Designed miniproteins, single chains, continued (3). Designs and how they scored, part 115

Each design is a single chain, and the fold is of that chain. pLDDT is the mean over its residues in the fold that is shown.

## One batch from the design tools (miniprotein)

Design m11992
Fold by ESMFold2-Fast:
Order: structure tokens, then sequence, then C-alpha cells
Structure m11992 (fold): chain A 92 residues (1-92)
């Protein structure tokens, strides 16, 4: 059936590209474990770090949002554990 997709934008500062990739991959895995299907759309360099964009799809909008939130929190925690700062927004 049709899937619902939401976009997660993670702003992560004071981390390397490899650390941004680790954060993004951790977020995708967490979203997948929460019942969504996460994919990294892009990792773009900013002045202070990286913008990590993840798409999360699920059979319902509520599940897509919940899975995206779980993935975003895991990515944020990974960036913070690496000594960076991070925040996220979810676009429906």
Amino acid sequence: GPQHTVTVNITANNISLSQAQDAGNTGVQAANQAGGTGTIQSIDQTSDGYLITINVSAPTLDLAIQSAQTGAQAAIQTAQNLGGTASYTIIT
C-alpha cells in the first residue's frame, strides 16, 4: 500500500564527516527497529559541522513520525557522545 514519508533534518556541529555518517547510520538503524524504514538522503557540510537528512517511511503517518523521532534521538545522542552539539526537526 502507499507509505507515509517524513523527513528528519539533523543539525550536528563540532563533528567530523565520519562522525556525521555514524550518527546518521545510528539514526537509520533506530528508525528501522522502531518499525519505520529509514534512509539517509544527504549529509551536507555546514560552516560548523553537517546537516544530516533522513527520510523515514511507514504504513501510517503516526508510525512514520514515531520511528523518525526514535531515529532522530539516537542520532542526536550519538553526535553528543562524540562531543558535538545537535538538534533536529521533523517535516511531515
Scores: mean pLDDT 91

Design m11993
Fold by ESMFold2-Fast:
Structure m11993 (fold): chain A 80 residues (1-80)
Amino acid sequence: MTREELEENAREALDNMVALGAPPELFLQFAKMAEELGLYEIAEEARKVAEERAPDAEAARQRLEEYLAKYTEGPAEPAP
């Protein structure tokens, strides 16, 4: 594999992660892998995406937790 092919594949993977709404932890792991491969520009981009999405991810997680709490309360089940 050429370095150019590696960079292209890494950029495509990063774009796919953004499109799929990957959590910021995944972007940080991807940045570490990119650094190990010598893809420092892509690693920096992944870290920036993780930082930008951290507040949204926290808000989204909080909203999901509240939704699940409301759902699990459900209608009271009569005792047997």
Scores: mean pLDDT 70

Design m11994
Fold by ESMFold2-Fast:
Structure m11994 (fold): chain A 65 residues (1-65)
Amino acid sequence: SANERGEKIVELGRKLGLSDKAIKAVAELLVQNPNTSIEEIKKVLLEAGASKEQVEKLAEEIEKL
């Protein structure tokens, strides 16, 4: 389900060491649009201060879902 996708993305972000600010930003995005594209997720995370390395690792893991 879309809700299950969002929960998994947030859990993966925490495991990858994303800040509370970045986790909050992506969680809010996924609540508004559970089917949000990987590119939009990457954009929001970078704007929230996540590193490019963290964002690319998260994108790779999301593609495996």
Scores: mean pLDDT 84

Design m11995
Fold by ESMFold2-Fast:
Structure m11995 (fold): chain A 72 residues (1-72)
Amino acid sequence: AAAEAAAEAAASARDEKVWNKPLTQEMIDRIVQALKSAGLITDEQAEELREKLKTAKNVKEAFKIIHEILKS
């Protein structure tokens, strides 16, 4: 429980430096595919997500877009 939370926080902190990097088309495809495979988004949401992710300046902004789509 606490160990899982600490591991997740450590992974997030480790990845924070890459979250400012620009998003590539391959990253967009992997994100959309992962969310579809997990059943978290519909085909319509996947298309919307692809379009919005293309405008994202970095990985952090991409996660904000993903969160917005998921709660819609």
Scores: mean pLDDT 70

Design m11996
Fold by ESMFold2-Fast:
Structure m11996 (fold): chain A 58 residues (1-58)
Amino acid sequence: SLEGAAQAALDGEIEGKSAEEVARARERHGVPKSTTLRLIKQYGSFTGAAEALLARSR
């Protein structure tokens, strides 16, 4: 499912993003996994959602 895949993406490495970087981005923004699913729909990809989260932490 998209939700399960979103959990794996945020807890793991996404296209060269380390699990640590993704975890820090989530932690800084307090992003729940349901919100990540919404971002995936908005950007149309896990990569787009991850880039948005990482950009906010930079």
Scores: mean pLDDT 56

Design m11997
Fold by ESMFold2-Fast:
Structure m11997 (fold): chain A 83 residues (1-83)
Amino acid sequence: SLIEQIKAAAREAIAREDEIIAEAANDPSLTEEQRAYAVEAVRRAVELLRRAVEAAEAGDEEAALEHAREALAVLAEAGAYVA
């Protein structure tokens, strides 16, 4: 199901948080400000993914989808900022 796929993807992203933050923090193509912004965006997105997992486990499918969409929006905005 879509909710099972969202939980799996979110848990994988949460498990890889430190790795993803390290990649953003050490990206040589970015300025110091852009690296700091990217790191904060990853932290915010992961927090939203944690909320998505919690909502999905509580049976609140609508809240889970909303939090997952917000996480994707944060990452998309960060990608646009550092481009």
Scores: mean pLDDT 84

Design m11998
Fold by ESMFold2-Fast:
Parts: C-alpha cells; sequence; structure tokens
Structure m11998 (fold): chain A 56 residues (1-56)
C-alpha cells in the first residue's frame, strides 16, 4: 500500500524535511497539470508514488 509506506517514511523525517518533500511534490503536480492542459491531455498524478521516489 503506497499510502501506508509513504506515511511510515514521512514519520521518520523532521517537519522541515516533510515540508520540503510536500513542496517538491506540489510543484511537480502543478507542472504536470499545466502541461496536460497545454496539450489537451488528461491529467494524472499519484502523490504517494512521487513522495516515495523523493525519499530514495
Amino acid sequence: NLLEEAKKKLAQLTPEERRRIFLEVSEKMIENARKAIEKGEKFTFNPYKEILELLK
């Protein structure tokens, strides 16, 4: 379960580290949404998958 895995890893971080992760994920989500709108494509984004990738 990606949600459970992400929650466990986030719990190990400091508040500052969690804020940084959330900011990066939010920026990526906004960029993906903008590109999808510009191309007329369907927007898809999995925030938990992105969190886990950043925590590697």
Scores: mean pLDDT 79

Design m11999
Fold by ESMFold2-Fast:
Structure m11999 (fold): chain A 77 residues (1-77)
Amino acid sequence: VETLVREAEEVRARAEELVREAMAETGASAEEIVAGAERAAEAARKVAAESKDPRVVEAARLAEEAARALVEAARAL
């Protein structure tokens, strides 16, 4: 369990670095990144709610978690 948590923390740290670099290179604001990630999470939730295929539901859930990690990374800057 500790190994899984450590890997998740490493992924989050990498996401923070990528968000910082993207903001510097593109001029995108943290708010724009957050808004984009939140829209992606909402779209994933909608797909999960409408789909009866458990594989699609699981993929949408993972996409939502990835979007949440991106929001947290952007807000940590």
Scores: mean pLDDT 68

Design m12000
Fold by ESMFold2-Fast:
Structure m12000 (fold): chain A 98 residues (1-98)
Amino acid sequence: GMIEELLKEIEKVVEEILKVAKDERVKEAARELLELVKELIEVSDDEELVELALKSALEALKRALELVKEGREEEALFELEIAIGLVRIVIALSKLTK
């Protein structure tokens, strides 16, 4: 399904970030975002909300990867931290509405 395909793309982009990033904070943030999207899939029964959140996370990860390739790792970290915050909010809301 769409969620499965999005998760596989997220995992691939995270793996690329882990290979090319020099800053351990960037690697840690990418891993944290992956774990949070996996948690969201587990806790949310709203497929449309999960798809939207995963698409948003994938877009942030792709932007972060391009920033890392350009040597702009502080900006990549900031992009990942924003995405982490947004996914955490969605997880919290999903737990309240379940």
Scores: mean pLDDT 88

